# Designed miniproteins, single chains, continued (5): the designs that were tried, part 54

Each design is a single chain, and the fold is of that chain. pLDDT is the mean over its residues in the fold that is shown.

## One batch from the design tools (miniprotein)

Design m17859
Fold by ESMFold2-Fast:
Structure m17859 (fold): chain A 80 residues (1-80)
Amino acid sequence: SPELEKALELLKEAAKKLKDEIVKTMLENAAKGIEAGTLTKEDLESFIEQLESWLPLLSPEDKEVVEELIKKLKEILEEM
């Protein structure tokens, strides 16, 4: 879907900016799910909740990247 293609680009761009290897790997795995056609809308909703739970554990720089990603992914979900 065009919405999932937008999500894929956002995930790839955020992953490039992240220094935390765990969160970076989470984004890379979500991107692979979209590319494989296995990631559903429900999976994306769960992924956003997972990212929100990680926010308090991140550096200020990584937190800013992930907060912007969450905002944009939520906008995509509203279009689906």
Scores: mean pLDDT 86

Design m17860
Fold by ESMFold2-Fast:
Structure m17860 (fold): chain A 74 residues (1-74)
Amino acid sequence: MSLEEAKELLRKALELVVEAARRLKATEEQLPLIEEQIRKLAEELGKKYGLPKSVVEELAKEAVERVREVVREL
């Protein structure tokens, strides 16, 4: 698996978490837990696919910012 393919798979997995938060209408109180789960999932999958820590942290940050925006719009 190429680095680019692994990045795309991780990004899509994190996007599924963001969409789940949107569809379930997550609240501000749940946001810290969701952010923690996003970071944990990114770390676990990043390690499994051999992604650099910097790439994992960047993708996790992107997903966290997206879920914050989604929750804010609910």
Scores: mean pLDDT 80

Design m17861
Fold by ESMFold2-Fast:
Structure m17861 (fold): chain A 117 residues (1-117)
Amino acid sequence: MTPAEYLKKVVDKIIDTANKMIKLIEEGKLTEEDYQKALRDIGDGIAKIFLLELLNEPGSPVQKKLKEIIDKTIELVEKMREAFKSKDPQERKRLVEEMKKLIDEIKKLTEEAINAM
């Protein structure tokens, strides 16, 4: 497995987890167990990307893009936490739209990181 293939696999798992959470939020079916599992799965993904960042040369284009992916993934987790705690359907809808935008940004940053490898 190349570093590019590894990064794509890790990010794809984060995105799949986030999309499952969005569906559960939209359906009003999100449980604490689902939320805790998603935190562990996404946290594992962040840790894997962080290790890739540490293995890249400081200040390289790849390292900078990996840091941006981590930052956007942390924002995604924060929006997911807000959606889980919210009792307002309109606020949950807004947070879901923000999560979808962050997923698209993470996808774009991942393609840019792979192209710089």
Scores: mean pLDDT 89

Design m17862
Fold by ESMFold2-Fast:
Structure m17862 (fold): chain A 90 residues (1-90)
Amino acid sequence: MSPAEKAVEQARKALEEAKTSPDGARIAMAVASQLVSLLEDYKGKDPEAEKKLREVARQAIELLEEMAKQHPEFADEMRSLVEEARKAIE
């Protein structure tokens, strides 16, 4: 498994953990932030890694938008991360 594929699989597992964890909101925010950084690192360098990272970033965006409805205390932070992730996948 390539380093990029390993990062994608780790992110997917962390997003699944976020759905059931009491600290799920914090886990989802941390994963989204990491995915934004990875997208910038791989942008224009590895098209296959970039594609897979964009797919996981879209999953993170959807989870953050859903979690923001249930966690008003983190809603502003989550919305900020959603905007950053959307810009990173363009």
Scores: mean pLDDT 81

Design m17863
Fold by ESMFold2-Fast:
Structure m17863 (fold): chain A 84 residues (1-84)
Amino acid sequence: SEKPKLSEEEFEEILEKVEERLKELIKKEGKLTFEDITTTVIQVLNELNVTLSDEEFKKLLKRLVEKFRDKIKDLPEAFEQWLE
């Protein structure tokens, strides 16, 4: 059965798992690409068997970009519009 919307707790669990993986990647590489972020999100979602709406995916990416802004080297133009 499809979930109509993620709870705040489920959203934060996904965010925390992605953040931990990105922190490990930063330790090894010193910096992130936007592809590293999107790939890590997709991997975590697959492991949890969760599907996000486009809006939920955008919110997750925005929070990750805001947290790791100084570590991202190749931020897409579309994301600059979201950060304002």
Scores: mean pLDDT 75

Design m17864
Fold by ESMFold2-Fast:
Structure m17864 (fold): chain A 92 residues (1-92)
Amino acid sequence: ELEELYARLSPEERETVRDIATVLRAIGDLIDEEIQKYREIVAEHGPEEAERYRKELIDKLKQLNKEKGMAEVFKELGYPEAAEAIERLKAD
């Protein structure tokens, strides 16, 4: 299904789809990693500490996005390939 769609694209369109896929993969990995961290904090320190971590993370990410944009958010979260893909998508 996706392979058939991909085969119908130009080389330039395929590069755009690859960049989008890189960002989506990073989002999935980030969600899984943060859920795991939250669970570990709950197990070790309890739900109150886990909620404090979640609030601080969200506030930090909101501030970083406001000041520097989404590419910098992904770079700070350890996904430099996704940050580069976002910059390429913004360029064209």
Scores: mean pLDDT 79

Design m17865
Fold by ESMFold2-Fast:
Structure m17865 (fold): chain A 68 residues (1-68)
Amino acid sequence: MKVSFEELKKLAEEFELVSAKREGNIITAIGKKGDETLVLTIDEETGKVTLDIYRDGKLEERLETKME
């Protein structure tokens, strides 16, 4: 689902950052909130931002936006 960058930011801010890494143009950040795991992927070349929310190892929601 496509959402605004502001909505994606607000969701990500609810999670505790566990790890972040950069591989070239790709930034991957992992957050935790109780039973939920957030995986944020930023492609700096395309501006694409993807936020995946997992619960108990199952993908519950995928949110996509474009970086300004």
Scores: mean pLDDT 78

Design m17866
Fold by ESMFold2-Fast:
Structure m17866 (fold): chain A 65 residues (1-65)
Amino acid sequence: SEEAVEKLIEAYRLFKEGKYEEAGRLIQSTGLTLDEAAELLSKHLGLPRDFARTVVALARYAAEK
């Protein structure tokens, strides 16, 4: 959804600022799977899919301590 895309873009901004736990919590709030979130980030920000997947995985890991 459009709301989920906006949250993922904001999460990537937080990730670039080193706010990994905040980024991960925002990603979790979308309810998307790792692969769904990575695909949407890759599509909307022009990131390589493998890199987008790594970003999502690291942010989620930080939030799930």
Scores: mean pLDDT 86

Design m17867
Fold by ESMFold2-Fast:
Structure m17867 (fold): chain A 79 residues (1-79)
Amino acid sequence: LSPEQQELLDLAVREIVRELGKIDPEFAAELRARLAAARSVEERVALTLEGLRRFAKRHPEYAAANERTIATLRALLAA
């Protein structure tokens, strides 16, 4: 990943966690702790994608919005 792509991915991850925290602050805090232990942008992205899937199972009403967010994050990673 280029430095510009890494910065964009970190900003996207931060934004996603912030939005999840508006709905489920406890879940967002747990995800933030896992992200803080991650050693790379790729690891933080992977944890965020897993987090979004777990969030959709916990909050099925947000499943469609989460799928769109997952698609966007994957597109940024593949760019």
Scores: mean pLDDT 84

Design m17868
Fold by ESMFold2-Fast:
Structure m17868 (fold): chain A 60 residues (1-60)
Amino acid sequence: SMAAEEAERKERREIMKKSIEAYDKVMDLINSQNASPEEKMAMLGEMQIKLQEEIKKKRG
């Protein structure tokens, strides 16, 4: 139904907003630790995987 679809879109937008905030916080921490560019890239890749897993977990 349209109502269920609208609720799903709203939930996805909230998740996306929170994931952007999480990325911003992670980048702040990485920068404060004076990590190398390679380490920063690795951390971002790891966070992307974790976020995908959290989205999947939200279904349970």
Scores: mean pLDDT 75

Design m17869
Fold by ESMFold2-Fast:
Structure m17869 (fold): chain A 84 residues (1-84)
Amino acid sequence: GLGAYIAQLASKAIEALKNGDFETAKKYAEEILYLAENGVGASPFSLKLALDAVRRARNEAEKLGYTEVAEIFKKAEDVIEKKL
């Protein structure tokens, strides 16, 4: 479902961040934000799964100093939290 797909994208974003592929990480972060804003019909369980995954990706971006990517993940977190 939606939460599992967001979690998969978050894992790919973390991999890109660890490889120094800032542009790829940013694209995944933007896709996650789009899915958070436009995704419908997700259960609270699915949304919590997505939130946990996005939080992990944000923490990795912050740790590596990729502030712009971290800010996009933070926006996605705020959108998901508002839907819970």
Scores: mean pLDDT 86

Design m17870
Fold by ESMFold2-Fast:
Structure m17870 (fold): chain A 92 residues (1-92)
Amino acid sequence: MVLVRVEVEVTEGEIKKGDLLELRDAQGNVLATGTASRDLKVGDRLVMDLALTPEQAERVLAGQATLEGYKIEDGKKILTAKGRVVRAERIG
């Protein structure tokens, strides 16, 4: 297991406090989930600490991960925002 810290920048849309956050690889696999602690708009950044397999860590460190932000409305997951990894580093 590899511990990786990522800094993600919102590139599209808007995230509200309480929205679901998913970090995904290029294949669409969810690497991590979280909940937005604050409102975020295009250009805003957030930090996520991830416990990954070695293969997942290589993809994330290579910049092959994206953020998707979702609101939950009537039990449905609605895409509201996208982001990109701007920095990734091993921390453990």
Scores: mean pLDDT 83

Design m17871
Fold by ESMFold2-Fast:
Structure m17871 (fold): chain A 86 residues (1-86)
Amino acid sequence: SSLIDQSNKYFELGKEASDDPDLSQFYLSLGQSLLNRYLALQSTPAQRIANLTKSNQSLSLSGEHRRRYLEREAERRRREREELER
């Protein structure tokens, strides 16, 4: 399905981004969120709630790692600008 295909693509992106722990964890957590949503669609009603909860937890974690990555990138660009003003 499209969800599991997207999940697998994000897992591969996470492996490729291994040099940056926040970017890697952003992709891996986003992939896990999509996988849990896919599993929710295939699940019994009782298991669906558990899978959606796990999906939301992984999505929250991906957002946290994305924020950290963007903050570090902003700081890197700030330092580059300061070096050019010397």
Scores: mean pLDDT 86

Design m17872
Fold by ESMFold2-Fast:
Structure m17872 (fold): chain A 75 residues (1-75)
Amino acid sequence: SEAEEKAKKAATEAALGASKRSLENGGKESYSSKTEGPDSSGGAKAVGEEVTAYGQAGDKIGEGKGTAKEAGEAA
């Protein structure tokens, strides 16, 4: 619970940081979506400059603007 909330916050901050770095580099990347199995839903979805990271519970962990690769690393 508290550890999960801490992880979600870290993932959100990482995703936002990645999106900021991508914007600073003039990065333009898109990724339709990514999901893994029923019990492991750590994934990322990126469209244009927008990305969203999801945790194992399927809850949205964080969102930002950037690349799918960076969003995946955050998730």
Scores: mean pLDDT 46

Design m17873
Fold by ESMFold2-Fast:
Parts: structure tokens; sequence; C-alpha cells
Structure m17873 (fold): chain A 80 residues (1-80)
């Protein structure tokens, strides 16, 4: 079992999470995140991006992701 934890302002946390994924899985996670964001009313919103990328990573890696917010800072934890 592997656990990745990243922190940053909304979209920064999402970018850090993607950067830590295996290179071969990055395109699949990005594609799934784009699909999730296409259903959102504001796909440019940093917190919505963080949640979409976390959910996409959990789905592609067949794991679990949680997102928490402290003011403008997002913490994403992915376990797979």
Amino acid sequence: EKTITVKGNGSEAAGKLVDLLPDELKPAVIKEAQKLLSKEKDPSNASIIAKAVAEAAAKVLKGKATVSFDGTEATITLTY
C-alpha cells in the first residue's frame, strides 16, 4: 500500500499530486479529471480542480483519495 500526501493552494495541490504519479498513469488521470471537470459549473475553480484530480487519481489507481481544505490550502491524500 502506497500513500501520497500533497499540500498547496487548490490547483497547486492537484499539480503536485499528478507530478508524483507514475509517468505512464499521468495521461489516464488527466483524461479522467477532464471528464469530471466537464460536469462542473466552474471548472476553473481551484477547489473543484483539486477534488476532480483527487477523484480521478483514486479511480485510475483503484485506490482512495481524500481532500481537505484549511482556508485556501488543500491537502490531498491518495492511498493505492
Scores: mean pLDDT 81

Design m17874
Fold by ESMFold2-Fast:
Structure m17874 (fold): chain A 93 residues (1-93)
Amino acid sequence: SEKQEKKKKLIEQLKKAKEEAEAFVKLFGLAYQTNPSERFKKLLQEAQEFRDKLDNTLKKLQSSKEVSDKEIEEAEKLLKEYDEWKDKHFSAF
């Protein structure tokens, strides 16, 4: 079904986004330790928040035998918010 196909793609996208967010947590954690600044502290906190949200959404979709339109919309919204966060902070790199 269309929903099953969307579920598979969303799980793959969430998995990749989570792994990337975990890498950002490590990167900003190191940056904050080497040069403590409010900017790096904020980026670390935001990266941790996205990691946790992505992990929770991934687990929710993986545990559901059938996914609702609401769950699909929530996953798509989170991925969009994460991409917008990356663009805001990394468009200059």
Scores: mean pLDDT 86

Design m17875
Fold by ESMFold2-Fast:
Structure m17875 (fold): chain A 61 residues (1-61)
Amino acid sequence: PPLLPAGTGVSQEDADKKSKIYADYHAKLKKDNSPLYKLNKEIGEKLREIGDEFQKELLAK
């Protein structure tokens, strides 16, 4: 397989460490009822609505 550029490949150890850090950070944000957690939820909902409206417009053409 081709070699990955520097900084794009991660070892399994590094991936595990990052996964743990992200999991801990995410749990803390959720527990603290962070605005970032709320914003991500709202963005997801709005993106779904936009997608649905776009599909309806395509079907109407």
Scores: mean pLDDT 66

Design m17876
Fold by ESMFold2-Fast:
Structure m17876 (fold): chain A 85 residues (1-85)
Amino acid sequence: LKERLKELIEEFDRKRDELMTKLDNGDVDGANKARLEIYSIGLELVKLVEEATGDSSLRDRILHLGEVDPLSAAFLAYREAKKVL
């Protein structure tokens, strides 16, 4: 579990850096793909946090926030995952 969390957190960090690079280069399509990938990683982090804590309330919060702001939802998942690591 900890190894999977660590790997996903490192993947999240790489995708965040990729998003910033795409934005700096004006690559709108690349930036949009990176945003979707970051959100997908965030949802996987939520699953691992649920396994570690036994608390499903984070998933409900992330899904609700994700309907309005998927990127902020992904960053919330990332912060909660780092607390569990």
Scores: mean pLDDT 81

Design m17877
Fold by ESMFold2-Fast:
Structure m17877 (fold): chain A 81 residues (1-81)
Amino acid sequence: SAVDYAEQLAKRVVHETAERAAADPRLSEAQRAAILAEAARRGKEVIDEARANPEMSKEEIERRVREVEEAVLRELDRARA
């Protein structure tokens, strides 16, 4: 289902974000927690959208999840600055 696919991709982005944040010694624990919370929040938005729109295509879900990944990478860059 669209929801299952969105959940799978969102979980992957959150997991990858956790690994990137953990690997960066320049980030404080508070910064890591904030970035992970943001990734989880944005991922949930995509899951909720897929739940509301069960006809949402695989391509649309992938586009939304890519937007989440890009937003999270921008937050990581800001935290390093």
Scores: mean pLDDT 85

Design m17878
Fold by ESMFold2-Fast:
Structure m17878 (fold): chain A 98 residues (1-98)
Amino acid sequence: SLKEEIEELEAEIEELEARVRELIARLKALRTPENQKEIDKRLFEAEVLVGLAHIYVGIAKILEKKGKLEEAIEEYKKAIELLKKAEAELEAFLAELE
């Protein structure tokens, strides 16, 4: 059902948010005087993606309240794509610092 699909998407968003937060914390722990500016830039880029994902989650919740479940699913999927992008970019940068 559409309601079950929304519950699955909300769970995926929660898991992605936790992973992105862990990656942000790991990058902060790796700061040195030489890499601090590049790390801060990558953290800012990730925070922009997370912020945009939160906007799409907000839109999805409004659409759910209006009974527009199919449109809500599309907005949740946009949020998931942005969080996955943030995760991938942070993971790639962490691999470069190791």
Scores: mean pLDDT 91

Design m17879
Fold by ESMFold2-Fast:
Structure m17879 (fold): chain A 120 residues (1-120)
Amino acid sequence: MIEVEVELLSDNEALVRARSVDKKPLRFWADASDGVEIEKLKETPYEVEWRIIAKPGKEGTAIVRVEHEDAPPDGSAPVPAAVVLFKADKEGKIVDMRVVRGDSPGAALDALRAELARLE
């Protein structure tokens, strides 16, 4: 299982921490549009920390994804995964923040697919 902690540090900054509870190594992806910056603060095989910073000037979206490294890379099997989604307004404020888990009901997977479609 993957534990995810998300903390809003200010109107424009959030901290994301993901940790492997079962001590299986993790794989990480982080992607941000213009208007959001992602800073990696810590990375080990079992833990990662990111700082999400919203910048004034443009609306922005950031996505960070964590899964176990033994997960099929093609997504062919349901595996424990966690995705954190951030949306920022043009004033540089984080206006939406949600954690979506791949081990959750199909609604979480649908929300993940919808956000991925917007980034491609």
Scores: mean pLDDT 71

Design m17880
Fold by ESMFold2-Fast:
Structure m17880 (fold): chain A 95 residues (1-95)
Amino acid sequence: EEARREEGRKHVEEARKYIKLAEEYLKQGDNDKAAEYLRKAIDHAQKAMDLGDLKGAVEVARRVYELALKLKDAREGTQLAMRALALIVEAELKE
């Protein structure tokens, strides 16, 4: 139990680092790298959720949703935003 919570927290911390990188690349106009780091962030959020850190996973997913909508590639942005929303819904169902 304790080990799973610690592992989940580490995934949330990694996701936060990737969100920061995605924000910096968006500011530079590098949408491809921003999308890459948003994908990495949502992957870590999914792992955190699977390990029971629902609150941390939702926090990351909400931020990924906001940043995904700023991507110039509407298709990739929509896919990332939908994945983030699906994770938020799944977390709410695991209450």
Scores: mean pLDDT 85

Design m17881
Fold by ESMFold2-Fast:
Structure m17881 (fold): chain A 95 residues (1-95)
Amino acid sequence: SKDDEIEKKLGEVLDDIDREIRKAQQENNMDLAEKLNQVRVLVLKGQDYYLQGNYEEAKKYLEQALKLAQEIYEETGDERVKDIAEKIQEILDLL
């Protein structure tokens, strides 16, 4: 179902963000780690609202997460951040 697909994609994108935060921390890039953590917080807020059945607020937070991930990709050129942005867009397309 679309709900099962959304839940799976939310878990996958959160795992991807966590891996990229750890990588940024290992490279001592604290500015990147902080920006990625902001994406993570926005995705978690979107997930919380989705689980409550509040799709309007879920979409709002996921749109903010997408915008920030796109900005990070434009600044860094990191294809893994692009993949994060694309996964957030896929979740939004299912909402």
Scores: mean pLDDT 90

Design m17882
Fold by ESMFold2-Fast:
Structure m17882 (fold): chain A 87 residues (1-87)
Amino acid sequence: MSKREKVLEVIEETAERAKKEFPELAELIEEMLEKIKKYIAENPDLSVDEVETLVGIALNELAELTGDYEKVRELRKELRERLEEIR
């Protein structure tokens, strides 16, 4: 598996976890995921750190919409730890 494929897998798994935690926002989470995946595909030189920043922005939006900062913080921590393993 390429480094980019592994990054995409981590992002997709994070989105699936987010949909389980916030099923009422599943459609929005899917839209955010597809937008991020498209941006990554269009920007082949994007670093792991830049991808982490993009997903972090989406997760911050999710925290603001849900008010559940604790669950979003856990999602961000797991995302960061998994992306660090890919570096």
Scores: mean pLDDT 82

Design m17883
Fold by ESMFold2-Fast:
Order: sequence, then C-alpha cells, then structure tokens
Structure m17883 (fold): chain A 118 residues (1-118)
Amino acid sequence: MDDEFLKLLQELASLENEEDLDKLLIKILEILSKAPEEFFRELLLYALRIIYLRNNLDIPDSLLAEPTKENVIAALDEAAKQFPEYREVFEILKDAIENDENLSEAAKKALELLKKLT
C-alpha cells in the first residue's frame, strides 16, 4: 500500500515538465483513475499543485492544507475558478468527493470528458 502510494506520487512528479496543460491534466487523471481511494485526496492535491506551478500561479492555502474532504472540495472550487476551461472536469471530481462516490471512477469520467474537449 505505501509502496503503491510512493509509485503514484513519483508518476505525478514526473509530469512537472509537461508544458501542454491539456496533456498534463489527461496524464494526471489517468494516474488518479488507478489510485486507491485512501490516497486519492492527497494525490489530487499534489496534482493540483503541479498544475498551479506549471502555470506560474501562487499555490492557494487549500492545496497546502491537510487532504480533508472540506479542503479538497475548496481546492477543486478554486481550481475551477482559476481554470474555467476545465471547470466541468473539476466539478465531476468535487461531486464524487461530496457524495462519497467512487473517486477512481470519477477520475475516469472526468478523463473521458476531457478527451472529448481536446
């Protein structure tokens, strides 16, 4: 379990050099679609941090906070406002977290939506 978390974290870290935001988000969602539910919130906050850094944006406090349900929802709301072109993707993930739905399946749904937009 801990080894799998580290592996997924390393896969996300490898994306720090991806300059195409559409490709970056697609790869992030592919990684998150394979994540165990217990690690999903932490990996999602880390992934959002990569997106902010890649766009030369200040990291909001919600991304640096503990990966609680409330903090992750706040982070997704902020990301949807900052990246309105991906708003529907972030809303799919937010709705799944709010309703205690399967998070990896929500990531797959968000990925399929993003592929239709790109």
Scores: mean pLDDT 82

Design m17884
Fold by ESMFold2-Fast:
Structure m17884 (fold): chain A 70 residues (1-70)
Amino acid sequence: MEPGEVVTLEDSSRLPLVILRLFIESEGIREFVATEPFGDGDRASLRVLRADILPDEEVRELARQTLAFL
């Protein structure tokens, strides 16, 4: 994954579940990558966003949710 690309996984079936998979190699370097596909029993969609179009507050909140999920 190129830096600046955000991958958002979204469950649109019952509950809006937004999962931003975030990997941090070091402070100041961020890589947002989907670690696994959703399917079979899970209803989720994959949306690829460029990180540069998201405000820092939203990126941090989604990253926090993803890290808590992992």
Scores: mean pLDDT 40

Design m17885
Fold by ESMFold2-Fast:
Structure m17885 (fold): chain A 96 residues (1-96)
Amino acid sequence: MTEEDKRADARAYLARLPAQVAAASADAANADLVALTAEALEIVAKYILGEMSVEEAIKELEKLVERARATLPEDQAKKFEAEVEELKKKLLEEEK
């Protein structure tokens, strides 16, 4: 595998994580969770396109976690927080 292939695969994986949260929560039909997941995808997309640094992406994801805590039921907020924490870890690991 080339370094370019590894980076492309990692970025594709990172971009899919927020969508997996929305898919897993489809039965709940929570519009706020869907909106937060869409915003997380936009942040990751901007990072992948080089329009946003890792530090900026992490900062914006932290803001979404705070909004999730304020707007979502506790179980959905915790699930969203867990997915965002895993996403942040992978972003930091990729830029290491």
Scores: mean pLDDT 68

Design m17886
Fold by ESMFold2-Fast:
Structure m17886 (fold): chain A 81 residues (1-81)
Amino acid sequence: SKEEVRKEFEEFTRKLIEEIRANPETSVEEITERINKKYEEIKKKYPETPEEYLDKLSLAVYITLLEQKENPEAEAVIPEI
């Protein structure tokens, strides 16, 4: 379901935020690579997920992670899609 896919990305984002806080030199390229890997994992695990939803969600995750990297004091969260 879309809710299960969203929770998978929320958990992924939470863990990556922790990694960025521990290693603030984590590059935008590395963040992009990690998101792309998670995208492919979700496509395999939830093949019924609409590509448009997955694309919008992955973009929201990317923006959230960039915001957290720019403002480490922020409690960045994935917006509603």
Scores: mean pLDDT 82

Design m17887
Fold by ESMFold2-Fast:
Structure m17887 (fold): chain A 88 residues (1-88)
Amino acid sequence: DVRALLRPGTVVVEFVLRRDGEVYRAVGYITAEDLGVPPEEAIRLALESAEGARRALEEAGYGVRVEVEIDEATRSALIRIETEPRPA
């Protein structure tokens, strides 16, 4: 469960690509401390990056869904980007 990677001041990005009957997963993990910015800034940058990825994938002809879970108490975020099979 990628939520187990959520620690205070962290952003976890899970990318899921479904293609040719296969499921590919990539998980990115970054901390506000590693970036040298406040947690709010790290979350903002991650959200902007996810939106950019969504637009690029949609322009490339993929169906994309983005889910965001922000925990204000721990100042952490989970961003899931799913590329789903096109509806038949």
Scores: mean pLDDT 79

Design m17888
Fold by ESMFold2-Fast:
Structure m17888 (fold): chain A 65 residues (1-65)
Amino acid sequence: AAEVVTVEGFDKNGNRTVKRFVGGSGADAAELLRAAREAGLEGDHAQVLALSAQYGSALPPELLA
């Protein structure tokens, strides 16, 4: 659903990390960005782009590279 977002990635040790957010159309993009960085999202561009589209926020290149 649009109100639930799942963010996946790998940390520096190569461990898969998953985080879920529930906040609907009012979710704080800054909190999503911080959690995505904590999840180690550098390679999953598709999920990062989907987050940008859903929340209408420009995500930092750090999450795309």
Scores: mean pLDDT 49

Design m17889
Fold by ESMFold2-Fast:
Structure m17889 (fold): chain A 119 residues (1-119)
Amino acid sequence: SSRVKRAREEFEELRKKYPDSAYPLVLLAIRLLRLGRPGEARIVAEEAVRKFPDSAEAWLVLSLAYHEDFKGEESARLSARLLREFPDSPALKAVAGIDDLEEALRRLEELIEEELKKL
């Protein structure tokens, strides 16, 4: 898809500009989820967690990708871990109480874009 190609091109530019940040991979995973590509988003989110295991945002987007990829047990395990390891995360607070996945993804996308502007 041309939209997936553009999302990956954005990622390559952000990765070069912010090589030590989880945000480029997290933003790519959010873009892929919003484009209806949960399997691709899961692979990207798994890479984000491997490279940046201390990123609450990486673990959060992995949980959302597992939920959409019908990996409910894995999603539940990651949600429990997020609440234990990162209870005060701004990303978790931003999506808390949002039942609609699209609204949660939109809020998380806005937060990551704003954080990238501060780098």
Scores: mean pLDDT 84

Design m17890
Fold by ESMFold2-Fast:
Structure m17890 (fold): chain A 122 residues (1-122)
Amino acid sequence: RIAEQVAAVAATTAGLPADVRAALEALVRAILEGRPLSREELERYAEALLAAADELKDASEEVLEQVTSLGISLLNLALRQEMPRELIQRLIDKLRELSEKLSEESREAALSHIRYAEERVS
């Protein structure tokens, strides 16, 4: 199960730099295993997601939905670990940018999570 989800992320991110891909695969594995992440891991995974989002900005809606979903999961983890406001704000800004490229239904779902995060950092 975990291996299948990691393989799906690897397929989605095939065009990305190897270090970015490895970080996203590690993030997905950690989320699926429910293991706690250190602050250092959250920072590393956030930088990898931000890099991936920029590279994939013109990708298919399916790919953008997967990246946006990972970003929302990471944003929720960053909020729980009380990560620096600057990092949380960068994630919010990038996820809002990505949400504009999604279908109306997927965008509304993403924006609900983004609004929740914005309320907690305001």
Scores: mean pLDDT 77

Design m17891
Fold by ESMFold2-Fast:
Structure m17891 (fold): chain A 79 residues (1-79)
Amino acid sequence: DIEKRKEELKKVAREAIEEMVEEIKRANPDIPEEVLEEAKERALKKVDELIEKNVEKLTPGEVAVLARELVAEEVTRLL
């Protein structure tokens, strides 16, 4: 079921994004909370779009790595 796979991948992505945001916040306490929230929203939107287009080609592990990279990239873009 492709819809069940999409939901599973989106769950993995959201968990990876939340973990990465907490790691960045812990390592960089001077980053404003609003930057972290904006980066989180941008990463969520981008990873959801990638899952919708590539659901049959993405593994949970690849989604987790991609989601973490997207958070780091969006934080860097906002600074």
Scores: mean pLDDT 86

